# Ledger of designs, part 104: designed miniproteins, single chains, continued (3)

Each design is a single chain, and the fold is of that chain. pLDDT is the mean over its residues in the fold that is shown.

## One batch from the design tools (miniprotein)

Design m11609
Fold by ESMFold2-Fast:
Parts: C-alpha cells; sequence; structure tokens
Structure m11609 (fold): chain A 89 residues (1-89)
C-alpha cells in the first residue's frame, strides 16, 4: 500500500466514524441548536471527503470510490434524519 492509499483509507474510516458519532449525538439530544450544529458538522465532514478526493492522483480505485459513495450516503442520510427530528420538535 502506498502512503497515499493508506491516507485515503484512514481518512474515510475516520470521517465515517465521526459522522456516525455525530448522528448518534444529534439523535440523543433534545436541543434544536445542538442538532443543527451536528448536522452542519456532518455536512463539513462530507465536504472534506469530497475536497480530498479531488486532489487524488490518478483515477480512484473502485474500493475507494465505493468508500466515498458510502460515506457521502451516510452523511446525507444522517443530515436528513436530524432535520426530520428537528421538524418533529
Amino acid sequence: MTPGEQQVIQLFQQKTSEIQQLRADALATSSVAQQQQYAQQIADLKKELEDFVKTYLGPLPPKFQQMLDEAKQLADDSIAEIQARIAAE
């Protein structure tokens, strides 16, 4: 594994874990302000992943493309769930 490939894998794993934690925290709180903050943090993490991938040298390996797509989907689903909870309060 090249240092660049290792960095991509570590970044995706770290950001996916952070998104999952922020989603759990957002759904555990009854504070609308805190829920909005968590949704914004998830959106920022999604942007960081997209920006990192744009700097990748060469075409993305299928595995990395799959990891990116899964992380983006998790972020979008998490934000939608948080927004639905805010609307229900």
Scores: mean pLDDT 81

Design m11610
Fold by ESMFold2-Fast:
Structure m11610 (fold): chain A 98 residues (1-98)
Amino acid sequence: MEVLERLAKKGKKKVEEVENYLKKASELITEAVRKFNEDDKNNPLKPSEVAKAVGRILRAMGGFLSGILGDKKAFRRGARILAEILGVSVKEVYERLR
């Protein structure tokens, strides 16, 4: 809890805003993981393709966490990766993180 309060203070965001952002980001990551698992189940991926997909999901997570600290470039990279995995627009990802 103290870490979230410190991040909110540093980013001039309220604790509730940071919590809502993390919740929404977690929901998007969960959807991306679920879609990846469904795709793998229907057409088994090679180990190298699995590693690449895991790497993309981890990169998206890092982008959203960096977004809390005001790193807009990392946030945009994470949003783009998730948009590609989910098959939606980057704008839709941004709207879902509101």
Scores: mean pLDDT 69

Design m11611
Fold by ESMFold2-Fast:
Structure m11611 (fold): chain A 73 residues (1-73)
Amino acid sequence: MDSIINQINELTKQGIEAASQLPDPEISRLTSESIRELGNEGIKAANNGDIEKAKELVNKMKNSVNSLKEMAS
């Protein structure tokens, strides 16, 4: 449980950092909010014992962070 929550927190930090590299402040803000929302849903799923949903959200966050890093390069 704690390991999944730690992954979500780390991905949220990475996603926000990647979003901050985007040239448009409005897109950066909206993207950061989307990453935070995914993180909050993941933590909620983990706390409710829905480990499968929490893992799906972790994978979704990993894909989003990777896409943001691609866009920033």
Scores: mean pLDDT 81

Design m11612
Fold by ESMFold2-Fast:
Structure m11612 (fold): chain A 100 residues (1-100)
Amino acid sequence: SEEREKLLKEVARLYRALRLAGPENFHLVIPEHLLTKLSYEEALKLLKEFADGKILPDRETLMAALGVVYLENPEEFDKLLEKILPKMPEEARALLESVR
């Protein structure tokens, strides 16, 4: 799916931006209002279903889910990245691996 490929590239880009910005500048990468859009449980479920190819969320919802899980449980976030990594386009994978 072209749309899924674009979202996977967006995941890689956002992850890289979060890693480079650090916790003090997180708000410059993920708008604060998006962090209140989803509960942790909703965000985690969404990311797991996206990783499994079960859903195709809109960009804003994906950003919200990424931000919430990254802040609340970075360890679980890393497990999800390992699961998605083999499914990523080469360009997106290279971008993500540049900050691991």
Scores: mean pLDDT 80

Design m11613
Fold by ESMFold2-Fast:
Structure m11613 (fold): chain A 74 residues (1-74)
Amino acid sequence: MEEEVKKLFEKILGVSPIGKDDDFYSLGGNSQLQIKLVSELEKKFDVYIPRSDYGKITSVKSAVDLIKNAPKRV
């Protein structure tokens, strides 16, 4: 899971390699890229991420933790 999330971050941000604790916004992320990242995470892991949780996706580690606790998409 962590490596798959890391690869998605690298793909969305266009930077590689990244560390698991590197800040998404410090790596050049913005609200549009965050929405794109959420879409890719939901598609890859078959989970639903509410808009209220988008701000929690600040690093690979925080994204992994969010996905582990996210409800499965119907």
Scores: mean pLDDT 78

Design m11614
Fold by ESMFold2-Fast:
Structure m11614 (fold): chain A 98 residues (1-98)
Amino acid sequence: EEELEKLVKEAEERLTPEARQVADDIYSLLKNNTPENFTAAGILLAALDFEYGKETAKAVLIVVAYRLRKENPEAADTVLRWLEELGVPEEVIELIRK
């Protein structure tokens, strides 16, 4: 748990105000996941990755997955898959999933 909290804190510290807003928007969409909200979240992520780069996108998704893991585990699993596609190590994915 301490390792997970440290990971999330480091991710949050990397977020600009703009990236933090995107994280909040993606979380709000995915906590009540409909096909429309899932598509909207994916579009926001693609725009974030394009404008701010892969490391910012990873940090946003780590924060979002952590917030969703108890509230919507299915949506959290989808975010963890996106993190895996971005090249986040399996050890980090499993730490959030635990």
Scores: mean pLDDT 80

Design m11615
Fold by ESMFold2-Fast:
Structure m11615 (fold): chain A 88 residues (1-88)
Amino acid sequence: MKEKEEKEKLVEEALEAGLEVARLRAGGRLEEARRIEEEARKKIEEAKSEAARVALEVPLELARIPDVPLEEIRERAEKLAKEVLEKE
Protein backbone atom coordinates (compact mmCIF):
# COMPACT_ATOMS: atom_id res chain seq x y z
CA MET A 1 0.00 0.00 0.00
CA LYS A 2 2.80 2.51 0.78
CA GLU A 3 4.28 2.26 -2.74
CA LYS A 4 0.84 2.81 -4.30
CA GLU A 5 0.16 5.83 -2.05
CA GLU A 6 3.55 7.35 -2.93
CA LYS A 7 2.90 6.78 -6.65
CA GLU A 8 -0.57 8.35 -6.39
CA LYS A 9 0.93 11.38 -4.65
CA LEU A 10 3.63 11.70 -7.33
CA VAL A 11 1.01 11.45 -10.10
CA GLU A 12 -1.00 14.28 -8.49
CA GLU A 13 2.16 16.40 -8.11
CA ALA A 14 3.18 15.70 -11.73
CA LEU A 15 -0.28 16.59 -13.05
CA GLU A 16 -0.32 19.91 -11.17
CA ALA A 17 3.23 20.63 -12.36
CA GLY A 18 2.29 19.88 -15.98
CA LEU A 19 -0.76 22.13 -15.84
CA GLU A 20 1.22 24.91 -14.13
CA VAL A 21 4.00 24.66 -16.74
CA ALA A 22 1.40 24.81 -19.54
CA ARG A 23 -0.24 27.91 -18.03
CA LEU A 24 3.10 29.63 -17.38
CA ARG A 25 4.22 28.98 -20.99
CA ALA A 26 0.96 30.43 -22.29
CA GLY A 27 1.70 33.56 -20.22
CA GLY A 28 5.30 33.84 -21.47
CA ARG A 29 6.82 32.85 -18.10
CA LEU A 30 9.28 30.45 -19.72
CA GLU A 31 11.96 30.48 -16.97
CA GLU A 32 9.47 29.60 -14.20
CA ALA A 33 7.91 26.91 -16.41
CA ARG A 34 11.34 25.39 -17.07
CA ARG A 35 12.21 25.19 -13.34
CA ILE A 36 8.94 23.47 -12.44
CA GLU A 37 9.26 21.02 -15.34
CA GLU A 38 12.88 20.11 -14.44
CA GLU A 39 12.01 19.51 -10.77
CA ALA A 40 9.01 17.35 -11.68
CA ARG A 41 10.97 15.33 -14.26
CA LYS A 42 13.73 14.62 -11.71
CA LYS A 43 11.23 13.21 -9.20
CA ILE A 44 9.51 11.13 -11.89
CA GLU A 45 12.80 9.66 -13.15
CA GLU A 46 13.91 8.73 -9.61
CA ALA A 47 10.55 7.09 -8.85
CA LYS A 48 10.37 5.40 -12.30
CA SER A 49 6.63 6.11 -12.39
CA GLU A 50 5.15 5.89 -15.88
CA ALA A 51 1.82 7.23 -14.59
CA ALA A 52 3.51 10.36 -13.20
CA ARG A 53 5.40 10.86 -16.46
CA VAL A 54 2.10 10.68 -18.39
CA ALA A 55 0.50 13.12 -15.92
CA LEU A 56 3.29 15.63 -16.64
CA GLU A 57 3.78 15.07 -20.38
CA VAL A 58 0.14 14.99 -21.55
CA PRO A 59 -0.56 18.59 -20.40
CA LEU A 60 2.69 19.74 -22.04
CA GLU A 61 1.88 18.06 -25.38
CA LEU A 62 -1.77 19.19 -25.45
CA ALA A 63 -0.80 22.77 -24.54
CA ARG A 64 1.20 22.88 -27.81
CA ILE A 65 -2.09 22.54 -29.73
CA PRO A 66 -3.75 25.96 -30.11
CA ASP A 67 -7.22 26.55 -28.62
CA VAL A 68 -7.34 23.51 -26.33
CA PRO A 69 -8.77 24.68 -22.96
CA LEU A 70 -6.73 23.91 -19.83
CA GLU A 71 -9.82 22.25 -18.29
CA GLU A 72 -9.91 19.75 -21.17
CA ILE A 73 -6.16 19.18 -20.86
CA ARG A 74 -6.61 18.40 -17.14
CA GLU A 75 -9.43 15.91 -17.78
CA ARG A 76 -7.46 14.06 -20.47
CA ALA A 77 -4.26 13.96 -18.41
CA GLU A 78 -6.13 12.70 -15.32
CA LYS A 79 -7.82 9.89 -17.28
CA LEU A 80 -4.63 8.71 -18.98
CA ALA A 81 -2.50 8.90 -15.81
CA LYS A 82 -5.15 6.97 -13.83
CA GLU A 83 -5.28 4.23 -16.48
CA VAL A 84 -1.47 3.87 -16.41
CA LEU A 85 -1.39 3.91 -12.58
CA GLU A 86 -4.00 1.10 -12.41
CA LYS A 87 -1.71 -1.06 -14.58
CA GLU A 88 1.26 -0.45 -12.22
Scores: mean pLDDT 78

Design m11616
Fold by ESMFold2-Fast:
Structure m11616 (fold): chain A 115 residues (1-115)
Amino acid sequence: MLVAERDLPENATQEQIEDAFQELIEKGADTIVVLTSEFSEAIETAVITMSKKYPQVAFIVVVIGKKAGGSEELLSSGTVRLLSASDVAEAEQKISELLEKGGSPKKLGIIRIGV
């Protein structure tokens, strides 16, 4: 079930990204998907910060058009998943498969950054 969507510019600040996460969580999202063309330090830091603040929320970052890479701190998180997709359609398919394998219906928030 889709709860809400947010569109942010490619140059979105860490504070703007964290605010978008918080708004989606307050609207009832238990899973947040970030779609981005570039995995910036601002996105990585925001995801790490929010995953620590809300350990019950799952975070899925999908980097479109590039192979994703993450820091050791991000990769050690049990609630953060980092994925690569060639385009938005492949990203949507990979997200759908992950949510289906999770067994329970999810309350989904989506953030698009520069896509």
Scores: mean pLDDT 77

Design m11617
Fold by ESMFold2-Fast:
Structure m11617 (fold): chain A 79 residues (1-79)
Amino acid sequence: SEFEERLERAREEAKRNIRLAEERMGEEGRKASREYVENKDPEVQQRALKERSEVLRPLGEGLRRLGEVFMEMLLAERS
């Protein structure tokens, strides 16, 4: 039951983190999109695309980190 409680807490934390990441990504994504459309300068457009990619990278790293915590919980229960 303690293991099930740990998994449920990790799941709820993951849901919260995904929601917060989506909210943050939306704001930064809108900013990058605005810069891309409004300037129409190839250098500015390339920079805006790079910034969008950078916003997505932290989400990927966060999900990877959550997976590591989940795996550590599973390994702890095996010992």
Scores: mean pLDDT 64

Design m11618
Fold by ESMFold2-Fast:
Structure m11618 (fold): chain A 81 residues (1-81)
Amino acid sequence: KEELIKEAIELLKQAKKYIENGDRASAIKLLEQAAKLLEEAGLPGLALSLRHIAELVRNNADDNEVIKNINVLIGYLEKLL
């Protein structure tokens, strides 16, 4: 439960670094992995939010907007710990 949320947060931090480095494909993969962990943790709404962020990355959304959305979700997840 808490371990799944902690693992999701680490994947989100790594996804943010991939966005910063221009590796959008690796970022999408980590966002999808984090979404799966959040579903397993019983947080389907936050998992859906991560899938929407992954779709923004696929549709060439601005890096700063993607990073901002990831940071908001990290903040929510950290409050659950």
Scores: mean pLDDT 85

Design m11619
Fold by ESMFold2-Fast:
Structure m11619 (fold): chain A 55 residues (1-55)
Amino acid sequence: SVVEQLLAIIRMEPQSAERWKLFLKGELDLAEEDNDLDTAAKIREALAQLEKEFP
């Protein structure tokens, strides 16, 4: 999945985790504003996994 590929990239460069979290939070805000529920749900799942592995 796209989330698994993103996690693999961050595992190679763990210092990028915070930047990816900030980026995804911004994308979530835009998806919610546009009422794109499918995209918002995927972003929330990605953020949850990132927070779990890179708290």
Scores: mean pLDDT 81

Design m11620
Fold by ESMFold2-Fast:
Structure m11620 (fold): chain A 80 residues (1-80)
Amino acid sequence: MGVRRLLIADNLGNIANAAGSLKDMDLALKISEAGGVLVENPTDEILELSLKGGEAFKNKDYKTAAEIGKKLVELAEELK
């Protein structure tokens, strides 16, 4: 497993937790379901968005992390 895949997986968990903190359980579930597709397609865009979302979660900016989560879900749907 490459470092990129591990970083994406870890940050996606944090982004899903941000959605959960906002009581947006539907978004948290969608982020979790998208995780497999995103991890298997570790593009520069997916990696950069996952890192930005994870950093927003770390800073307790749950709204920004959740917005990044929405973009990642949209990218996962485009990869199907």
Scores: mean pLDDT 85

Design m11621
Fold by ESMFold2-Fast:
Structure m11621 (fold): chain A 62 residues (1-62)
Amino acid sequence: SLEEAIARFRAAAAQLSPVDRALYLAQLDSLREALQQGLLSEAQAREFVEALTAEVEALIAA
């Protein structure tokens, strides 16, 4: 679900530096705003959250 994807993203983002965390959380906020405005479907929002999570996981692995 989208909520599960967001929860996974937040858990991963918590492992980032404060600067990187703020940047990724800002992207999540923009995505949530777009979803609220009807600019994105839940499926598209989930896909974007999963992509952000993959970026965060790559940063943690580096």
Scores: mean pLDDT 85

Design m11622
Fold by ESMFold2-Fast:
Structure m11622 (fold): chain A 67 residues (1-67)
Amino acid sequence: SMELHNLLSEAARALVAGADVAQVRDDLISRLQTVVGLAPAEAQAIVDTLLRQVDLGRADGARRRAA
């Protein structure tokens, strides 16, 4: 859905820009439930997956910048 894509894209951009991870996680879980209509467990699983992907990207980026 367009709403799901937009919310995930906004959250990913905020995380890359250095936003607080816990705040982004809580806000995104809430918005996935209220805007997209996902169940709490489904919203949490999607957000946890996004956070893992962003963390992997940041770890790789930090390693490359340190070299």
Scores: mean pLDDT 76

Design m11623
Fold by ESMFold2-Fast:
Structure m11623 (fold): chain A 81 residues (1-81)
Amino acid sequence: MEEFEKIVKESRELLEEIRRRAEEKGNEKMVQFAEEALESLERLEKEAREALEKGDEKRFQRIMEQVKALKDFLEELLKAV
């Protein structure tokens, strides 16, 4: 859980920075992407908490891998923005 919360927080911070830079440049499509990705991240966090409460370790691990993949993508995207 603690590792997952850290990855979610770091991903959210990356998305907020991407949104800020996109707003500064007037890139409305990138702002929309960042907002949609933030909503998806919130949904994944909720699903992960529910999986842990129900003892569904396999579902939790799948969500963890999805968030890790998202974070890696966002780190590369931020370098390009």
Scores: mean pLDDT 84

Design m11624
Fold by ESMFold2-Fast:
Structure m11624 (fold): chain A 68 residues (1-68)
Amino acid sequence: SKEEIKKKAIEGARKAGEAGSGAGAGMSVYQAHLEGIEVTREGMRAAMEAGEKGDGEAAEKAAQEALG
């Protein structure tokens, strides 16, 4: 379901952010886009930036906002 795809992307972004991976956080959001969820480029970039800074909570929030 769309909700399961969103949940996986949000969880993935948080975990990548906790690990300090901006690329991982962005790719988690991008994976939801590939699975048919509309994603904002701005929200994906915000998740990447938060992940690069090692902020898992901010990456989670940015992913939630990106996915609606």
Scores: mean pLDDT 86

Design m11625
Fold by ESMFold2-Fast:
Structure m11625 (fold): chain A 95 residues (1-95)
Amino acid sequence: GAIDQAISLIGHGIQRIQQGDIDAAIADLEAGLALIRQYAPDATQAQALLDQAIARLRQGDIDDALADIQQALQIMLQQGLAPSQIMRNIQIINQ
């Protein structure tokens, strides 16, 4: 579904951060966030954390951006959104 696609885009963004491709990571995270805003509009805290992470990536604050993404994923996991995809993305951040 649309949420699975959003979480997959966030996962691709995380991998691009790890590869040093910050511009591509921002594009993936913005696309994922847009889907979350459309299909999970009540996930306001996760949306705010992803928006903050994108801003931090633009400033070169990579470690704090990854922490914001991990926190957003944990909140979405607790809400039951795409649990298998979210668990995989958390694993990728921790590598």
Scores: mean pLDDT 87

Design m11626
Fold by ESMFold2-Fast:
Structure m11626 (fold): chain A 80 residues (1-80)
Amino acid sequence: SPILEEFDKLIDEMIAKTKDESFKESLEALREKAKTLSEESLEKLVKKLKEILNDESLSEEEKMKKLSETFFEILEEENE
């Protein structure tokens, strides 16, 4: 689906920008999990990620931290 392609693009961008191996593993796990998500859940996730990435009030460092926190939150909720 187009939304899944958009999600993969965002994950690839995050993997390229991070130096945290644990975070990279979480991103790859989230990528696999996204294949099982509903279209609605995937749209919500993509929207949140785009909002963080496009927030001009945040530094690149702060964006990476917020993206990390958002990914861990969603991954934890899915593995509950």
Scores: mean pLDDT 73

Design m11627
Fold by ESMFold2-Fast:
Structure m11627 (fold): chain A 59 residues (1-59)
Amino acid sequence: MTFGKADAEALVQKLVDAGFSREEAILFLQAYLGLPRDGVVDDRFLAALSAYYNANAGS
């Protein structure tokens, strides 16, 4: 898919730059998106993150 791991890594990196660890960033995004906080980057996480990204970047 066009929105995938590279785009997810870019959002994780923004949180890392803000002071989170990579694992903390993933858990934070899962919590923010209303997903189970398992720290796993799976298809459900990528789909939710894609929806969030499109909602916030849909200019």
Scores: mean pLDDT 72

Design m11628
Fold by ESMFold2-Fast:
Structure m11628 (fold): chain A 87 residues (1-87)
Amino acid sequence: VQEKLSGLTVEQLKKIPGIDEVTARRLVHYSRTGELIDEVSWPPNEVIRGILEGRITSAQELVDRYPFMDLKTAQLLLDGIRQAIAL
C-alpha cells in the first residue's frame, strides 16, 4: 500500500472526490513514513489505517462504528481512499 502512494502528491490526491487537503497530506505522510499523523482529527487514524489495510471495506461498517456519520459521507471517504491506493 505504501508503494502505491509513494509517487503521489497532495495536489493529485486532493483531486479525488472524498479526499480533502488534510486527508491528502496524511496519506502522503503515511506513504513516506508508514505512520498516520493527526490522531485527533476526522477521520481518525484507525479509520484511515483500516481502509488502507483492507479491514474496513464497506460504508456500512463506518456508519455502524460512527453512527453520527451518514452512509453518503462514509461511502465518499471509503471510495476516496480506495481510489488513492488504486492510482
Scores: mean pLDDT 69

Design m11629
Fold by ESMFold2-Fast:
Structure m11629 (fold): chain A 80 residues (1-80)
Amino acid sequence: EPASATVTLTVLEGRVALVSPKGEVVAVLEKGESVTLEVTPENQSELPRPVAYGDEAAVVEVTAEAEGKTYSHVAELPPQ
């Protein structure tokens, strides 16, 4: 079952960098900004990961929607 999922990252506190699997920063999000990523079986290994940007911790809300179901989680990202 190739259910594509939509994942939305919202920055609640601090700054968040989206880092590619190759270690390159592809985007920086500030407090109140969000990004939506489409996750498929083909692209999940290529998706950027969120990390705290700079010396401060960041807080993000991750909302995943797949096949009519919604999952939400608030996560604290440690300083890098």
Scores: mean pLDDT 75

Design m11630
Fold by ESMFold2-Fast:
Structure m11630 (fold): chain A 97 residues (1-97)
Amino acid sequence: MMTKALVVLAKKEKIEEAYEEALKNYEEFPVVRAEVEDEVEAERKLREAAEKQIVELGNEVAVAELYAGDKKEEIKEAAESFGAGSGLGVKVKFEEL
């Protein structure tokens, strides 16, 4: 089965609001879409999204839509690791396709 992960990145104090807005209308946010094979690749894509959308473009929110087969746990671990290392708030919604 293919797993779709919607990952929302924002400042910790804004993450709850950013997550709710992204779930309603993520097409209004710059979205990085990628297929990922493992935790390292997932973390790399999250870092690329944060650097491009938040750091380079000055946006308050970055959204990544990651696709993986049986890699739900690896995406979850990558998101938690990235949040801890970056100081950003990170929230993930998983959907099985």
Scores: mean pLDDT 74

Design m11631
Fold by ESMFold2-Fast:
Structure m11631 (fold): chain A 76 residues (1-76)
Amino acid sequence: SQLQQLRDQYREQSIRGIERDLSDPQRSQQISEQLSGDSAGMKAALDAVRADPRASDDTIRNTGNTYGLAKMIEEQ
């Protein structure tokens, strides 16, 4: 279905983005600053990943942790 295709694309983008950003120290710093202004975007990513039963526990945890950190920074 179109919804399943969109969820798969969003999951792939989230996984690849997180993997790339975690492997690059400069990119990790940039995304931390970006996320403090876009916690809503990370929440949408978490919701999409959680809704997909094929998403790995590591991906769900990583996305959730990133959202949590973004929220903490935003509340400062």
Scores: mean pLDDT 59

Design m11632
Fold by ESMFold2-Fast:
Structure m11632 (fold): chain A 89 residues (1-89)
Amino acid sequence: SPRDAFKQQLLNEIPLSDLLSMSKEEVEDYLKSLPGFIEQARKYASPELLQLFLQSELKRLDILKKKFPELSDLIDELEKYIQEELAKL
């Protein structure tokens, strides 16, 4: 089912080590796709699984911001968006 597919996707997201091995442009593309993915995941994931994913993503974003400071504005907007999504749960 779509719900089961998103559950597996949330559990098997790209490892942080792989993200840290990407180019700035690849990481920027990943970051820009993230709100759309979260919006779709909100429809199909359980609230508990979505909360765990969003909390994990905030930690990943902090690490990515340290490696790619030129993406800091984009990351700050995403952190705010994720915190607002967590508040809705």
Scores: mean pLDDT 79

Design m11633
Fold by ESMFold2-Fast:
Structure m11633 (fold): chain A 70 residues (1-70)
Amino acid sequence: SEELEKAIKKLQEAERRFDEENSVLHKEYREKAAKAKTHDEGIKIHAEYLRRIGDLLDEIFKLRAEVKKL
């Protein structure tokens, strides 16, 4: 159906944006982690990276659920 095709295109665009943003976030994480002077700083930097990745994954999972319902 046309609705399924539109949902798939929206998911593909979101997955493309995720790959781009994930690459940027990973690079930012590596740069910040390299500058961390303490274990506590490293843990906080890693936790923030995981939180931001989790937010992006939540969007993808919601879109996948929409496709599955169609």
Scores: mean pLDDT 83

Design m11634
Fold by ESMFold2-Fast:
Structure m11634 (fold): chain A 95 residues (1-95)
Amino acid sequence: MPPVVTMSGDLTAKEGGSATLTARVTGAPEGSEVSWNRDGELVGTATVRGGVATLTLTNLTKSDSGIYTATVTWRDADGRLQSAAGEGTKLTVVD
């Protein structure tokens, strides 16, 4: 079954507040590593738990605005490295 990463929808959050981004993962095992990137730069890591990985941001500044992408990686039954990435979630931080 091909792996799928489904990102949470685009969101707007207030400066000084918090935001939680979610990635729903199918076709990858529990405990698979998830790398969170903002505009191509690594900003955090998580593991798949219950088919979900999350990134929680606190004390938001306008520099936290950008396109966030989750990439899951694992090794299959043959020991081959597998990966899948979501389409991206746009976070906009406002006053």
Scores: mean pLDDT 85

Design m11635
Fold by ESMFold2-Fast:
Structure m11635 (fold): chain A 80 residues (1-80)
Amino acid sequence: SSEEIKKELLEDMKRMIDTIKENKYTDEEKRLRVKQWAKTLSKLLSKEQVDEVFDEAIDYAKEKGDDTLAEIIREVRDEL
């Protein structure tokens, strides 16, 4: 179902956020990865579901202490 796909994609995005932190990505590398992910989400999910995934991802990035990544995710979402 679309809801199961949304849940799996959210978990994948959280793993991406963990990888960004572990690999110490630059802000430009973070933005590139988020944009690539936004393109993937937009092909598989409705706009409402994409917004829900990004909102959860923003909260997760903040919980991980990456406020810069949270802002990048917000900016990329707003460009969609």
Scores: mean pLDDT 86

Design m11636
Fold by ESMFold2-Fast:
Structure m11636 (fold): chain A 94 residues (1-94)
Amino acid sequence: STTFVELLEEMLKEAEEALKAGDYETARRIISGARGVLQLVAQDPSTPAEIRELAAATVAELDTLDLSTREGLEKAIELLRRTIEELKRLEAQL
């Protein structure tokens, strides 16, 4: 869905701004929210399989990251950025 991709883009921007400001708690909360959005997408049978699979894979990768560290938060932001780019590519093909 274009709408959930737009939501993830706004969440990514807010998480990047929070991290830049040193507000690590806000960055973690937003990343957790983005994980929740991806989890809902992964479980939605009306969503194309390729998009569900990417969402599920991203949730699994997020779960390997240590969000208690700045480095973990930076990695989570980078992962979300790459996932959004790939979601846009997949939606263009479907």
Scores: mean pLDDT 88

Design m11637
Fold by ESMFold2-Fast:
Structure m11637 (fold): chain A 87 residues (1-87)
Amino acid sequence: PLPSPEVKELSRILREIVDEFEKTKDSKKLFELLEEAIKKHENNPLIVKLLKFFKDRFEELLKKGKPAEEALREAEMATALEVGRLQ
């Protein structure tokens, strides 16, 4: 876990996206919010890298037939582990 402003901002972004998905149950809206977040943070390479990692993992899990809610939880966990790996 990085005690950095980037990790705090990433956690805030992912929480907002997850909360919206829990309200809407719309995976298309979740991908739209992820793409908007990537564009908004395009000048921050670490945030962009981790948001793309989350997006790629979520998409991979959906393609493997996992329910969207389960895929979302697993993508969140994988992203948290990736943050830990990066220090």
Scores: mean pLDDT 82

Design m11638
Fold by ESMFold2-Fast:
Structure m11638 (fold): chain A 70 residues (1-70)
Amino acid sequence: MKEKAEELFEKALEFVRAGDHERGLEYALKALDLYPDAQKAYKLAREMSELGAPLTHVTEIYLRGGEIEK
């Protein structure tokens, strides 16, 4: 499952780089559901923000990380 989650994280960032922010969010959330990792969620939120993803999407990933952590 961890390897598949890493593949989904990579696809999420690829979608964001291509400007498909909605698919980027979907794949990011799927990856976190498959292998919950708060630090990965926080890192992904930061990277998505740096790539220009909508603030609402960045916030969603960040909050998901907080839920995973506690």
Scores: mean pLDDT 82

Design m11639
Fold by ESMFold2-Fast:
Structure m11639 (fold): chain A 68 residues (1-68)
Amino acid sequence: GSRPAEEVLASLPGIGPELARRLANLFKDLPVPLVEAIARMDPEGLAAALGISLETARKIVEAARSLL
């Protein structure tokens, strides 16, 4: 594609490079692209897994779903 999914995620407000790295690490063992893995998560589960706010998790999941 024209942009790597990880770069797009890192550019989102409130995500930053550290949270993007944590996202990549969380899904590193899955045989699917990072964006697909995130898009399949519920925001509550993602928030719990990363220790982030539900608002931030919701924005991440919605952004990933918009890229599919």
Scores: mean pLDDT 73

Design m11640
Fold by ESMFold2-Fast:
Structure m11640 (fold): chain A 97 residues (1-97)
Amino acid sequence: KIEELAEFVYEKAIELAKKTPEDPKEAQEYVFEEEEKITEEVLELAKKLKLSAEEVEEALETAMKRVEEEITDPNKLVNALLLIEGVRFKVVAELKK
């Protein structure tokens, strides 16, 4: 269950890194839009899998470590890690309500 969420977030972060525009302004707008969409998908999946806030934190930390191992481009890595951290913050906050 935790592994399913970690895999989902990892795949989304890798896809975001590949599709992020090279122009800084377009990249920022794209990452912001994808973060909102992915946050909703992650929250829905976490609820479907009946994960606690703590289990979601564990899954996202696992995804972050895998992203660090996979992405060698520093700019793409930073964007992927910022996505995961933003999603973690929003989903965990929502589940703790």
Scores: mean pLDDT 82

Design m11641
Fold by ESMFold2-Fast:
Structure m11641 (fold): chain A 86 residues (1-86)
Amino acid sequence: SMEQTLLEGAGTTALFQEIRAELKRLGVDSPEADAALKEAIVRLHKQAAQQAQKEPERAEEIGQEVLEALRALKERLAAEIRARKA
């Protein structure tokens, strides 16, 4: 779908790379952490796709909600890692 193409494009890829870079900066650079991040992103996209199927007229809005969720995930992961190091 068009919304999936947009979400899987530069915006989503850029956010994924930004989150991964932040995790590496905080000392989290493991296959397990990378796999967990990828799983979270896949889960968000799957939920968005199911919601868009139920409400096609809101597909673009749902796509924006996924991007917002990815930004929130970045902030949450960074905060959790900082808390564990404190």
Scores: mean pLDDT 68

Design m11642
Fold by ESMFold2-Fast:
Structure m11642 (fold): chain A 100 residues (1-100)
Amino acid sequence: SLADEILELLEEMEELLREAVEANPDNSLLRIALEKVEEALRLVKENPEDLEAIEKAMELVEEATLLVMSAQAAGVVPEELARRIVELTQRIAELVREMK
């Protein structure tokens, strides 16, 4: 299902952010970004047929992406990580639009 594809992309994003937090444990932007992605995962898992819950999850993912981009701009994380997070976010947004 489209929800299952969104979950797989969110799980990849969570894993990347978890690694970034472990490498930068004192960075609050990365920690908040991880928490937002974890909440987005929970919303989609608990409400796979609720478009409004999925849209809320997408808002959380977009907020997390901005935090990662801010951390990258500050030199905390490599450009490659920020690029991958943006790519995942764009793919999730495409799937969310397909569900509508």
Scores: mean pLDDT 89

